# Ledger of designs, part 41: designed miniproteins, single chains, continued (2)

Each design is a single chain, and the fold is of that chain. pLDDT is the mean over its residues in the fold that is shown.

## One batch from the design tools (miniprotein)

Design m5399
Fold by ESMFold2-Fast:
Structure m5399 (fold): chain A 90 residues (1-90)
Amino acid sequence: VEEIIKKLKELGKLIEEALEEKDPETAQVLKDMIETLINYIKKNYESDPEEVKETLKEFGEKILELAKEKKVPKEVLEKIEKLIKEIIEL
């Protein structure tokens, strides 16, 4: 569970670095979403790890869609996608 949380925090930093200058409000929304997800995982991972994995997949897709909408550079999108894949595969 700690590794998943660590990767989610890394994702938050990537989003902050990519969006903070262009759209600080969206960066804050995504960071809040990540923090909410971290708290959800801490409460639910031991009782239902499969439900947590499904939630992570849905969340990852939502983040990628928002990042594309905000015109995040392709190199940053690829890094976000890689981290999401690593989180899901844990």
Scores: mean pLDDT 75

Design m5400
Fold by ESMFold2-Fast:
Structure m5400 (fold): chain A 107 residues (1-107)
Amino acid sequence: MSKKELLQEFAELLIEGYNRILQAIDNKEPAEKIKELVEEFYRDLTAKLEEMRPYLPEEDVEKLLELIEESKRKLLEAIEKGDLETARKLLDEFYEEALKIIEKILE
């Protein structure tokens, strides 16, 4: 599999997961359901990033892993507290930063 194909698959997971969680937040779904979607989202992203590890600079992989771990922690905390406005903002910030990193790698 090529670097571009793996990056495309990562971007697809990012977009699909982002939209799914965003919809659940906007629909005011139960916290337990939103947390499940968040855990699946970051698990899938981490698994894809590990597949991409041989094709990416180590610093980019480390930066993405740190971003994933920190974002997951903050997002789950906001959801647990019922602060869906903060959860949405954190999700948007993660999505924008992750997409920016991927776009830079694709150059």
Scores: mean pLDDT 84

Design m5401
Fold by ESMFold2-Fast:
Structure m5401 (fold): chain A 108 residues (1-108)
Amino acid sequence: PRVAPEDLLRAVVEAQAVLYEVRGDDELAARLRELLDDPEAGLRLIIIHQLELAKKTADPETQKRIDELIKEIREGKLNLQQVADRLAELGLDSLAEGLRNLLKEIEA
């Protein structure tokens, strides 16, 4: 690839930090920028934040499944491919597809 995998992940994390800052979430943007030296940790934080947002509109059973997934991600029990698979099982298809597409670019 023209871009190293770590550089691609860093670009994704930085772009998302800018979006959070524009939305007024300056604390989350600052936390993501602190993770630019560990961009996979930054990506995991983005996924956790998106899961927290999805949880707000989910039914109680789906909320419990989202909480379990957030816990497993925080505990380092899942690789990114396993995270994508769990997102798809929860019906979060757009987030799962986004992560799978990013992983394909990293592997190319």
Scores: mean pLDDT 83

Design m5402
Fold by ESMFold2-Fast:
Structure m5402 (fold): chain A 65 residues (1-65)
Amino acid sequence: SMAEQLAAAKKIAERLEKLGNVKVEIEGTKIKVTLRNVDIMQKAEVSVLEIQAIVVGNEFEIYEE
């Protein structure tokens, strides 16, 4: 549902914002992430959160600086 997608977007954004060198923006249910010189473990965590977002039905966009 839309409510579940909105809740998931908020929770995923909160997890992403705890990572260093990451900028997070939410547009409705869409999650936008900008990465700057992230390490391999941070990239792995972003990928896990991307999969979680997609499974719930949220759009997830990744940009690199």
Scores: mean pLDDT 84

Design m5403
Fold by ESMFold2-Fast:
Structure m5403 (fold): chain A 97 residues (1-97)
Amino acid sequence: MKEIEEKKQQILEEALEIAKTSDEPISKELLEAKSEEEQEEILVKMLKEQFEQGVKKAEAADLPPETREKVKEIIEKWKNIEESLEAYIKLVEELEK
């Protein structure tokens, strides 16, 4: 759908702006990418790393039962996610509801 294409562009633009202010190696890879396809692949890698770190932090945290249940649902959705920018956009949109 058209909305997914618009969301892809928005997320790429936001990631590029964040990468300009970050000293993280993966942010430099994103800025050095030679094509939009390469940028999307790097962005998916960044999102995967962010989710992996989020999961580790959530598992280490002493969370309230209600929050723990929501985190478990997020983890299960992420474990079954297709490694594409579209799949990550859909997951994030569902989490914002």
Scores: mean pLDDT 74

Design m5404
Fold by ESMFold2-Fast:
Structure m5404 (fold): chain A 59 residues (1-59)
Amino acid sequence: DDFQRRLQQARDLAREMAQKVADGKMSLDDAAQQLADRMGISRGTARRLVTRALAEIQA
């Protein structure tokens, strides 16, 4: 329950960060770091989430 809510929040934020990356307003590294800091997850996990969201936006 709590896990699913946090996962959904991470995905929603990753999608917002990915949109900024796609628009050229933010680097992938900055987006991953911001997501990691905000969600309390590793930078590697955050980068993976942003990269996946970016691929979905560009598909």
Scores: mean pLDDT 81

Design m5405
Fold by ESMFold2-Fast:
Structure m5405 (fold): chain A 75 residues (1-75)
Amino acid sequence: SSLLQRLLLDLRNNMGTHISNWDNVTILTNKFMSKGTFDAAQLMVDLVHRGDYDSAITKGLTQADKELAKKLAEA
């Protein structure tokens, strides 16, 4: 989707040096958006900036998605 492409571009431009595995970013972002949250793209940006992924789990991400989020926080 256009929102997914915009989110990935914004993350790449502003935080690309902190994110070593863009495949995991893409998987997590697709899962986030597939949960039907209309604010998913903005929430992902906010959570990545804060390094806080517990809220993402509350928005319907699985425990496996939390593991991907932890890898992003460690990047």
Scores: mean pLDDT 49

Design m5406
Fold by ESMFold2-Fast:
Structure m5406 (fold): chain A 85 residues (1-85)
Amino acid sequence: AVRVTPFVTNENIAGVVAEAEALGGTATAGINSLTGETFAGITGGVKEATVTVSPASAKKGETVTITVTLTGPVTLTGEGTVTIQ
């Protein structure tokens, strides 16, 4: 199963990392609290993976959507939102 946990700090990425590692990979996602820049990435794994963040930057009080798609013999997609505080 793939889940994208809502993020406001880097500590919240642990759930996404654990889900990706259960699928043989590592995922990270977060927001730079000083600049509002969003980031996401996946490394390794037994399946191809794509992570997208929209928009690429956000201000406090704005909502961003993080979408994780794992592509291989089975395609799995997870989506979550985060509000910057």
Scores: mean pLDDT 49

Design m5407
Fold by ESMFold2-Fast:
Structure m5407 (fold): chain A 77 residues (1-77)
Amino acid sequence: MEELEERRKRIEEVARKAIDAATKSGKNQEAVELAREAFEALRKAEQDPENRETYMQKADEAIKKLEELYEKAVKEL
């Protein structure tokens, strides 16, 4: 439970920063789609405990891609 909450807060923070930076650099849609994928993976991890590990890995990968997109967008500013 705590792990899912920690991931949700991280997604919210990283997505907000990535979307804001990407909007300024014209990559807004990619950031929004990655945020959606991350939240959907968390939702499935909550609803399907048998596959929680798989969905948590998907959420972590989406978070990593959001962080990479944020860094790339900031460098283009």
Scores: mean pLDDT 76

Design m5408
Fold by ESMFold2-Fast:
Structure m5408 (fold): chain A 77 residues (1-77)
Amino acid sequence: DKSIDEAIEKIKELNEEIIRLAREGEPLEKIEEKAEEIRRLIELMRSRGMPEEVVEELEELLRRALEEAERIRREQA
């Protein structure tokens, strides 16, 4: 499962990047680009047989990262 492990690691890194971009006051468009990349990776891995429990965990990670990013951006307004 090397491809799945690599994808999970990259998704975690991209989620950290979303939060970092929000903290640095980067445009919403950049955050949306990272979110889209994560969604594409999750879809690709799902098609390759990633366990549904792992897919759910990754989807929840993205949801939480986006919620945190939104809160950070609202505070900077």
Scores: mean pLDDT 82

Design m5409
Fold by ESMFold2-Fast:
Structure m5409 (fold): chain A 77 residues (1-77)
Amino acid sequence: MEQDAEDAIAGARANIDDLEKLVEDVKSGKITKEEAERKALPLIIAAYLNAVAARWFGKQEEADELLKRVREVEKKL
């Protein structure tokens, strides 16, 4: 369970970092908003899944923080 919780948290953070990079790539003109939205969808799903898994493994506070970060990044796209 401890390793599962750690893996879930790490996975969610990695997905969120990739989402934040997509936001910056749109702002810098490296990719279009449409392309970023297409790439963001699987990352958003993966981040939500990992955050929910972290909560299930007993890391509720960390999971809530990760879910909040996903929502904030989603609003920026």
Scores: mean pLDDT 83

Design m5410
Fold by ESMFold2-Fast:
Structure m5410 (fold): chain A 79 residues (1-79)
Amino acid sequence: MEKIIELLKEAVSLLGPEKAQEAIDRAMEKVAPEVERLLAEIDASTDPEEKRRLTQRLGDLVSDAILEELEKAIEEAKS
């Protein structure tokens, strides 16, 4: 989470808010099918520990995708 905020600040500073948002949008499009699957699994689960693990996995999936796309956008802007 902390690294996402730092990269988002750098992306907004270097690229502007519109291009930073485009990177986030690309990340969300990339993970949309897996997010949909995880949400369905969370809804179907009756085990609180499984729900917790799936929710954490969902958070990690979204965070990792946003980090990757923001880092890529920043690198492309610097090149």
Scores: mean pLDDT 82

Design m5411
Fold by ESMFold2-Fast:
Structure m5411 (fold): chain A 97 residues (1-97)
Amino acid sequence: NKKEFDLIVEVGVLEIRIAVAKTTVDNVLASDKPLEEKLAAIEEGKRQVDEVIARLRKLSNEAKKLGLKNAQKIADETLAHAEDVKAWLERKEEELR
């Protein structure tokens, strides 16, 4: 149905945002930039991933309430990926301290 399709498309956009945030941080961490810039990149990455997590939780709950099993599954899988990326960012921040 259209609602399920719309939810899946939005989850896809959020998955891309997670990938972009992680890649951006990876590139800064691999560079010779100052420690302060690396920490700032991690902080910005965490902010972006937290926004994605909050939105995915809302989409997962909406899909669950509407009985949209495919949309719920995709949202939950993307949420798990976002949480993994957040944990990765937290580990990288600790390594730089």
Scores: mean pLDDT 90

Design m5412
Fold by ESMFold2-Fast:
Structure m5412 (fold): chain A 81 residues (1-81)
Amino acid sequence: SDLDAKLDEATKLDSELTEAINNNASLKKQEEIVKKVSEFLGIPEPPKEKISKELLFEYERLVGVEILKLAVDITVQRRLQ
């Protein structure tokens, strides 16, 4: 389903974001991943001038919430038919 495909891609992007944060990737790499994740999930990007490890962890938490919403939507669809 479209939601299953979206969940798979969201999970992949979340893994890339988590890896970039944990491996202390360059600021440019972190910004590129944040942009891709935000564009895919439709959530706002944190301002570049305020990017910190704490802000990135908060952003990763928001990404996790969006992935959870997608998983719930899939469950609801399965319950309807």
Scores: mean pLDDT 75

Design m5413
Fold by ESMFold2-Fast:
Structure m5413 (fold): chain A 101 residues (1-101)
Amino acid sequence: VEFGDEIANSPWGKEMRLAMGRLFMGDQRSIARLLASTALLLAEAGENEVARIVADAAFRTAKYYKDAESLLLTAEAYEKLGDKEKAEEARKLAKELEEEE
């Protein structure tokens, strides 16, 4: 694949490959985790605009699948981006989902 060597040698590439592996194993919530992990890595790399777009996608996907763990990871991405209000919203939703179990 065109991303093979560069991605494989980066923390970002390792995270993407792990998330893709989970998708192929039939974990339907893996998409939310992939997006959340990608957003966090992009935010840590200083790619704030792209990280925000991916974090918003992760938030919507995690909310749809009711994945509290991905919501918490998305909250970490929002904190890295300086969006404390969105981070708080994601944490609150994750806690509400845990309480509904």
Scores: mean pLDDT 72

Design m5414
Fold by ESMFold2-Fast:
Structure m5414 (fold): chain A 58 residues (1-58)
Amino acid sequence: GGPGLAGSVGGAAGAAAYGASVEGARQGKMDGFNAGLETGSEAVGQAAGVAGAAAGRA
């Protein structure tokens, strides 16, 4: 492809990554909440949620 096609692919990848980060934040929060229940710590759940969101952004 040409420069224009490369730009379109880059934009689509960026959008996909963003969408994945939003989903990752949701999944991380749910997983963190579940882990928090097991350890008896709300802070663990919240920390896991933040970590999931950060990982999704990458």
Scores: mean pLDDT 60

Design m5415
Fold by ESMFold2-Fast:
Structure m5415 (fold): chain A 89 residues (1-89)
Amino acid sequence: MEEVRRVSREVGEELRRIGEETERFIREHGEELRRRAEERLLEEARRRVLRLAEEGRFEEARRYAREATGEEGAEEVLRLLRELEEEAR
């Protein structure tokens, strides 16, 4: 019984360490993979937004940027859109 408890404790500690390392790995590499996907979506959205802006459809361009890239990704595209809108005036 004592050896079984000791082995279970050692296995539990090892599994906890593996779990923590796995979470850290997923957090680091999951963010990198997500960032690459967001970069591709940003490039696609930027092209679409520029086309809509050239047609004077600034409101549709803002909606598309928010929808396609999410709020954080949209900020960069929206900044470009504001610059184009100011130049048009």
Scores: mean pLDDT 65

Design m5416
Fold by ESMFold2-Fast:
Structure m5416 (fold): chain A 67 residues (1-67)
Amino acid sequence: MAEEIERLLDKIFEASKKEKDLWKQVELGVIAIEAATLLSVIRQRGETPEDRELLERLKKRAEEAIK
């Protein structure tokens, strides 16, 4: 899961570089903070099933923000 979160963060970062709408950049930044927080928590206590569900929701939010 940590590697998947790092991949999501890379995807958000690349999308943010190409994004011209500042409000979409803000939304991507919020998603990135939530993803980085999840990564930190998993590294401290390990992965749970709830963390996996949160990651899937973050992926969907990122895909919608990139549109």
Scores: mean pLDDT 81

Design m5417
Fold by ESMFold2-Fast:
Structure m5417 (fold): chain A 73 residues (1-73)
Amino acid sequence: EEDKEEIEKLIKRAEELIEGVTEPSWDVLDQLNAEIISLAVAIALGPEEYREKVRETLDRVSRLANEVERALA
């Protein structure tokens, strides 16, 4: 299933990004914001069965993005 494979790739990419963040930077914030947009689109347009898992990943990325933004402000 095309949508399933793409959603699994998005989740895996987001998880790798979360694990890879060691210090705040504007480049890191840009990467996190790009993932937030991709995950939000996947929630809006993707299959219902994946929405909860994608939403959980989106929440984790959003939380980290807010922490990075606060550290840079």
Scores: mean pLDDT 78

Design m5418
Fold by ESMFold2-Fast:
Structure m5418 (fold): chain A 58 residues (1-58)
Amino acid sequence: MFSSEDKSVDTPVEGALLFWEEAQRSEEVNDYSGVYHMNRMASRELLSRYDPELLARL
């Protein structure tokens, strides 16, 4: 159920930034599919709860 071989994170904000970077990567290759939207939503939701100022800056 869980995979920890690629990236490890200590905080929800760090996890949210990884989701945001993955969404940016999808955007760079013009892949605006569900994966892009899911990653963007996940990062936005986490940042809005834990660091809304950082979310506003992204």
Scores: mean pLDDT 67

Design m5419
Fold by ESMFold2-Fast:
Structure m5419 (fold): chain A 117 residues (1-117)
Amino acid sequence: MVALRPFEVGADEAAVVTPANADEVLEQLSVVLDPEARRAAEEAARLARERGITVVAVAPDAATAARLLARAARRAAREGRPVGVELADDPAMSEAERAALRAALEAGARAVHAAEA
């Protein structure tokens, strides 16, 4: 499990990167001392920028994923942009956790698209 900085996340939480915040993530990488968290943030920012999608790097469980996605969806709605969803794979996650995370991400993406319509 990897927590990204500079977002206000716990040690066991994943940061959410959107097209709207990808530049902010990159600008603040100098304050991230953990090399693994830094690489995860850079990769998430790259995917958000290049593909115009919301990236959830890793979440330890479906409830955390749903909470982070709801936060990202509210942010995207304020920016007037749809939420694209891409799941970052963690080989340590169980199949059940991966399925639950995917379902949570899809549900949140639909909610943002409905709000824009």
Scores: mean pLDDT 49

Design m5420
Fold by ESMFold2-Fast:
Structure m5420 (fold): chain A 90 residues (1-90)
Amino acid sequence: LISQADQLRQQGDQRLQQGDYLGASDLYRQSGDLYYQSGNYRQAAQSYGNSLRSLGLQLSRSSDSDRPTILQQVSDLSGRLARVMRQIRS
């Protein structure tokens, strides 16, 4: 049976393909959080990485007024990814 984390990751992939980078980022972040909670740290890292990539794509098309909000989300995700990477090394 496919997990909720796998379903959210697949929904993120779909939104990314549609050019909805903010929607993709949010779904990938949620997927990463669920993988992290279940101890699937490598999949959590991959989902957070995909979330960060989606935000990067949004930054490239965003107005100057929207950039601070997106950069804050990048900062928060970078912290989550760093925490996951520490778990992978242990």
Scores: mean pLDDT 86

Design m5421
Fold by ESMFold2-Fast:
Structure m5421 (fold): chain A 81 residues (1-81)
Amino acid sequence: MLDELRALAEELARAEEAGAPKSEIVAIQREIARLSNELGKVPVIRREDGKVVGIEILDLPEAEEWARANEAPLLAANPPR
């Protein structure tokens, strides 16, 4: 549920930082998108200077607004955009 969304977002951030294969990253992104749309809740990964500073769970409309305002990928979309 929300803990699973947070864990998936943390796994995605670690995979991206470690330079994991695109296939692995895409698989994690698909799971996040699926669960986000099912729950109406979306993890947003906050970054400063390329480093993850926090992960927050927002309602889908708020996550869409945040992604647009911060020019960040919307994790509820597959692929993220």
Scores: mean pLDDT 77

Design m5422
Fold by ESMFold2-Fast:
Structure m5422 (fold): chain A 65 residues (1-65)
Amino acid sequence: MEEEQKKAEEDFKKTIEDYEKNRDSLIQGYNEFKEKVEKEGEKFRAEQQARDAAGLPPATLPKVE
């Protein structure tokens, strides 16, 4: 009956490892997405400020395609 206990211990270890990997992956992906969105927003704001300083009309929002 030793094999059943060893199997349960390995399954438990595997579950913890998969959980940690998935958690880290999800957190990383969310942070990367958030940073990308913030960076694009910053670029847009910088362009609007540059246009305003130059006396040009406001920049048009990028086309969603």
Scores: mean pLDDT 72

Design m5423
Fold by ESMFold2-Fast:
Structure m5423 (fold): chain A 78 residues (1-78)
Amino acid sequence: SDEELEEELRVMAEQVGVEYDPSMSVKEFLEKLEKAARERIAKRKDPIVLAEAFGNKELKTVEELDAATEEVEKKLLA
């Protein structure tokens, strides 16, 4: 449901330190989330633990974050 999707996006945004903006498209928001997460990883911040949608995986590399973002994008657009 849209509510479950919004909650998932809000949780991911909180973990990355980004505010969820409902006026943005899902694709635009995922791109913003990915960029912020990449910057946090590059600055050696704590590993990002994503919500249940990613199977509660700890993202250790930029490549893992890219893969996780693509999976979420595919689920949301399917």
Scores: mean pLDDT 62

Design m5424
Fold by ESMFold2-Fast:
Structure m5424 (fold): chain A 57 residues (1-57)
Amino acid sequence: SMEQERTLFLLRQSFLFEEGSNRDELLAQIEKEHGEDTAKKFEVVENSRLEILKQRG
């Protein structure tokens, strides 16, 4: 389904975002493919996840 394809895409982008490789370009690609709201939510969630990992690692 389109929802499954979107979920898998975002999971792959999440891995790249954690690695820190060109986060601005990753966000721009998400915005282009899935819209600004999706990109903004992704950024907020992933930054929060990184802060949690930093505190617990």
Scores: mean pLDDT 80

Design m5425
Fold by ESMFold2-Fast:
Structure m5425 (fold): chain A 94 residues (1-94)
Amino acid sequence: DPGLIRAVEQIFEELREAILKNKDLPKEEREKLLEQQRTMLVELFRDLGFPEEVIEEVDKILEEAKEASLKGDIKKAEEYLERAREVAVRAARE
């Protein structure tokens, strides 16, 4: 579904922009924002009809992206976001 693929790509671009925009906020505030975004993304993927196994894999990778971001490793966080995006886009194509 080309519309589903575009929606997934837009969601991950917004997550990436949020990490970059908020990188200089206090750690506690960034953790709460990232956890909120992760929860909303998981719920959105369920609403879009993604298999639970795909949602669990994406959620696990997003947890790793959050941990990297909180440690100040923005490059590593971006690498995890790209991996999560690739998993979600692949599922949306199939």
Scores: mean pLDDT 81

Design m5426
Fold by ESMFold2-Fast:
Structure m5426 (fold): chain A 83 residues (1-83)
Amino acid sequence: SKEEVIEKLEKLIEDLEKGKLTPDEAIKRLMEIMKEIEDKELILKFIGTILRVIGHMFDGDEEAALKTALEGAKEALEKLKSL
């Protein structure tokens, strides 16, 4: 449900802000949340975020990877709440 997806995004944001996740773990949680989304535009935003996180990981920039995951999760939450 939309409420369950919101709760999962809020928990992801909390764990990212507390520094509890690696970039790999953040990607896994984004992918799990994305599977529960029906809105095509929102799915594409998740895909874009995941690809940018992977890009930063290939560059060895873990801080940029985690910041990108956090910003993407926050944007997704805002968009989902507006639907």
Scores: mean pLDDT 86

Design m5427
Fold by ESMFold2-Fast:
Structure m5427 (fold): chain A 78 residues (1-78)
Amino acid sequence: SEIEEILLKIKEILSKSMGVDLDPNMSLDELLDYAKENEDFATAGALEKLKNKDKEALEELKKNLDEALEHMKEVEKE
């Protein structure tokens, strides 16, 4: 599922940005609460867009997540 793929990418970004291992079985709502509790409002906003299932917003979100993951990989190499 495209939604499941995007959710997995969000979990990877959040884990890397916060330096924690997230439970891979966390629901979208649980992940949203976790992001808000840790003041990661960018991830919270992305999760709310995913919850609304807007196809155009999901395509844009996927591109933004791919760019964020690529940037994180470059930072890890330095």
Scores: mean pLDDT 72

Design m5428
Fold by ESMFold2-Fast:
Structure m5428 (fold): chain A 96 residues (1-96)
Amino acid sequence: MEEKKKKIEELEKKLEELIKRMEKLIEEILKNGKVSEEQKKEMLELAREALEVAEELKKLTGKYTPIALEAEIKAGVLLLIVGVEETIERREEEKK
């Protein structure tokens, strides 16, 4: 139980860091109205890592934690932004 508690604390701390990084990217994208190729890659990597850490935390706790839910929601937002941006770019290119 003590070892499990330490792992939970480490995962929660990692999720807090990932959440802050995701929030910063979302803010930059909303402010600039554009997504660079570098930002797309960073968003995909952050979303992937956040989902993996949130899943591990849920498995260790046996329940949905508020921080895991927040991380999954924000990761979902990043994935949606990437998908929408790619769709818009493709459509604009076709319309000239």
Scores: mean pLDDT 78

Design m5429
Fold by ESMFold2-Fast:
Structure m5429 (fold): chain A 90 residues (1-90)
Amino acid sequence: SDRDRIAQAIALVQQAIARLQQRTPAGVAQAIQLLQQALALLGQVAPSPYVDTAIRDVRQAIARIRAGDYDGAITLLRRAAAALRRAARQ
């Protein structure tokens, strides 16, 4: 269901934040893989403003991670998780 996909995407985003907070090359690589999995799940969910916001913020977070802006990425990922929690309540 869309609710289950959203719940799994939230878990993946939260795991990615934890990996980024480790400040290791392995943690960074794992965070990108987790976020790519979250995007694949969200691409299967019915469109909504909250899901669209989360997809945008996750994509922007991946770009910031690749640029070395881990704090900016974490801020975007926290915003994405909040948007997904809103989507799950609809």
Scores: mean pLDDT 91

Design m5430
Fold by ESMFold2-Fast:
Parts: C-alpha cells; structure tokens; sequence
Structure m5430 (fold): chain A 90 residues (1-90)
C-alpha cells in the first residue's frame, strides 16, 4: 500500500507536469503555474509517504486537493486524479 501510494502520487505529478508544459507552450502561464504547483504538492506528498512522515489518510486527503487544483487546469485530468484517489480509499 505504501509503495502503491508513492507510485500513484508520482504518476499524478508526471501527468500534471506534462499538462503544465502543454499549457506553457500555448502561452497559458496561469494554467501552467497551477499544474506545476499541484505536481509539486503530489511529489512532496510522495516523499512524506516514503519517509513515513504522513499517514495514508493524510496522503489521500492531499490527493483530493490535488484533484481539485487539476480540475481548474483541465477537467479530464482532475477526473482522472479523482478516480485514482477513490481506488486508494478502497
């Protein structure tokens, strides 16, 4: 579960970085910044999980907040992250 949480958080961060780069190339600096901020949060959370600094419940709550931020950038990406979060709650 810990290894799976870290893997999912890294996958979320990678998707957000990719989307942020896409918006940056289109000149949408605000959406690029939001995507990069969300990606940074996911990566910090992955490190905190890896080092045992936060609980699974705390990590899942951060994933929900990341999904909300992602939705402001791209609704499809936000929905994708929300689905991943729901799978980890099971």
Amino acid sequence: SKEELVKILVEIASALIKKGNEYFRKGDVEKAQLANEAAGRALITALDVLHGKISKEEAIETMREVAKQAEKVDKELGDYIRKLTEEMEG
Scores: mean pLDDT 87

Design m5431
Fold by ESMFold2-Fast:
Structure m5431 (fold): chain A 81 residues (1-81)
Amino acid sequence: SLVDEIKALLDEILAETDEAKRLALLDKMAELLSQASPEEAAQALKIAGEAMKQLDESMAERLEARLVGALNRQARRQAAA
């Protein structure tokens, strides 16, 4: 399921030490979220938010900003199609 894919990506993000790879995983998560139903997206975002609280504050802020940016890019691509 989408929720299971998001959980797997979150586990990879939390285990990943390379920032560039973490950002790529966040972009992949944003792409999956953009294809989800509103209900699935809300559930996945709740899970992601709770997992990101395990990070230090500065890392959580940077990852949140990157995820928001990726979601906005996906929304623009969908609007253009």
Scores: mean pLDDT 71

Design m5432
Fold by ESMFold2-Fast:
Structure m5432 (fold): chain A 99 residues (1-99)
Amino acid sequence: SLAEEYRALSEAERREMEEALARAERLLKEGELSEEGAEVIRRAAYYVAMAMALEREEGRINTPSFEQELEFWLELANASHEEVPEVLERYRELVRENA
């Protein structure tokens, strides 16, 4: 499972995850995505999905909003370069609606 993959991450792999997340945040602010940028965002999305799956299994979070966010991060992680902007915009709309 995704949660098991997250538990198996070494300290070095978790650091790489944090670096990918920080890079993805910067790329999202730039507005235009290269194929390399889309790959960084997909990798960051996979790491977020893994972390959320662990929280789900441990019962730490159980809101409908959490389930929707997990679904969107998984969709983003599996998206093609062309699909990344569309998936991301749907997630941004979801966040705005729940803010």
Scores: mean pLDDT 73

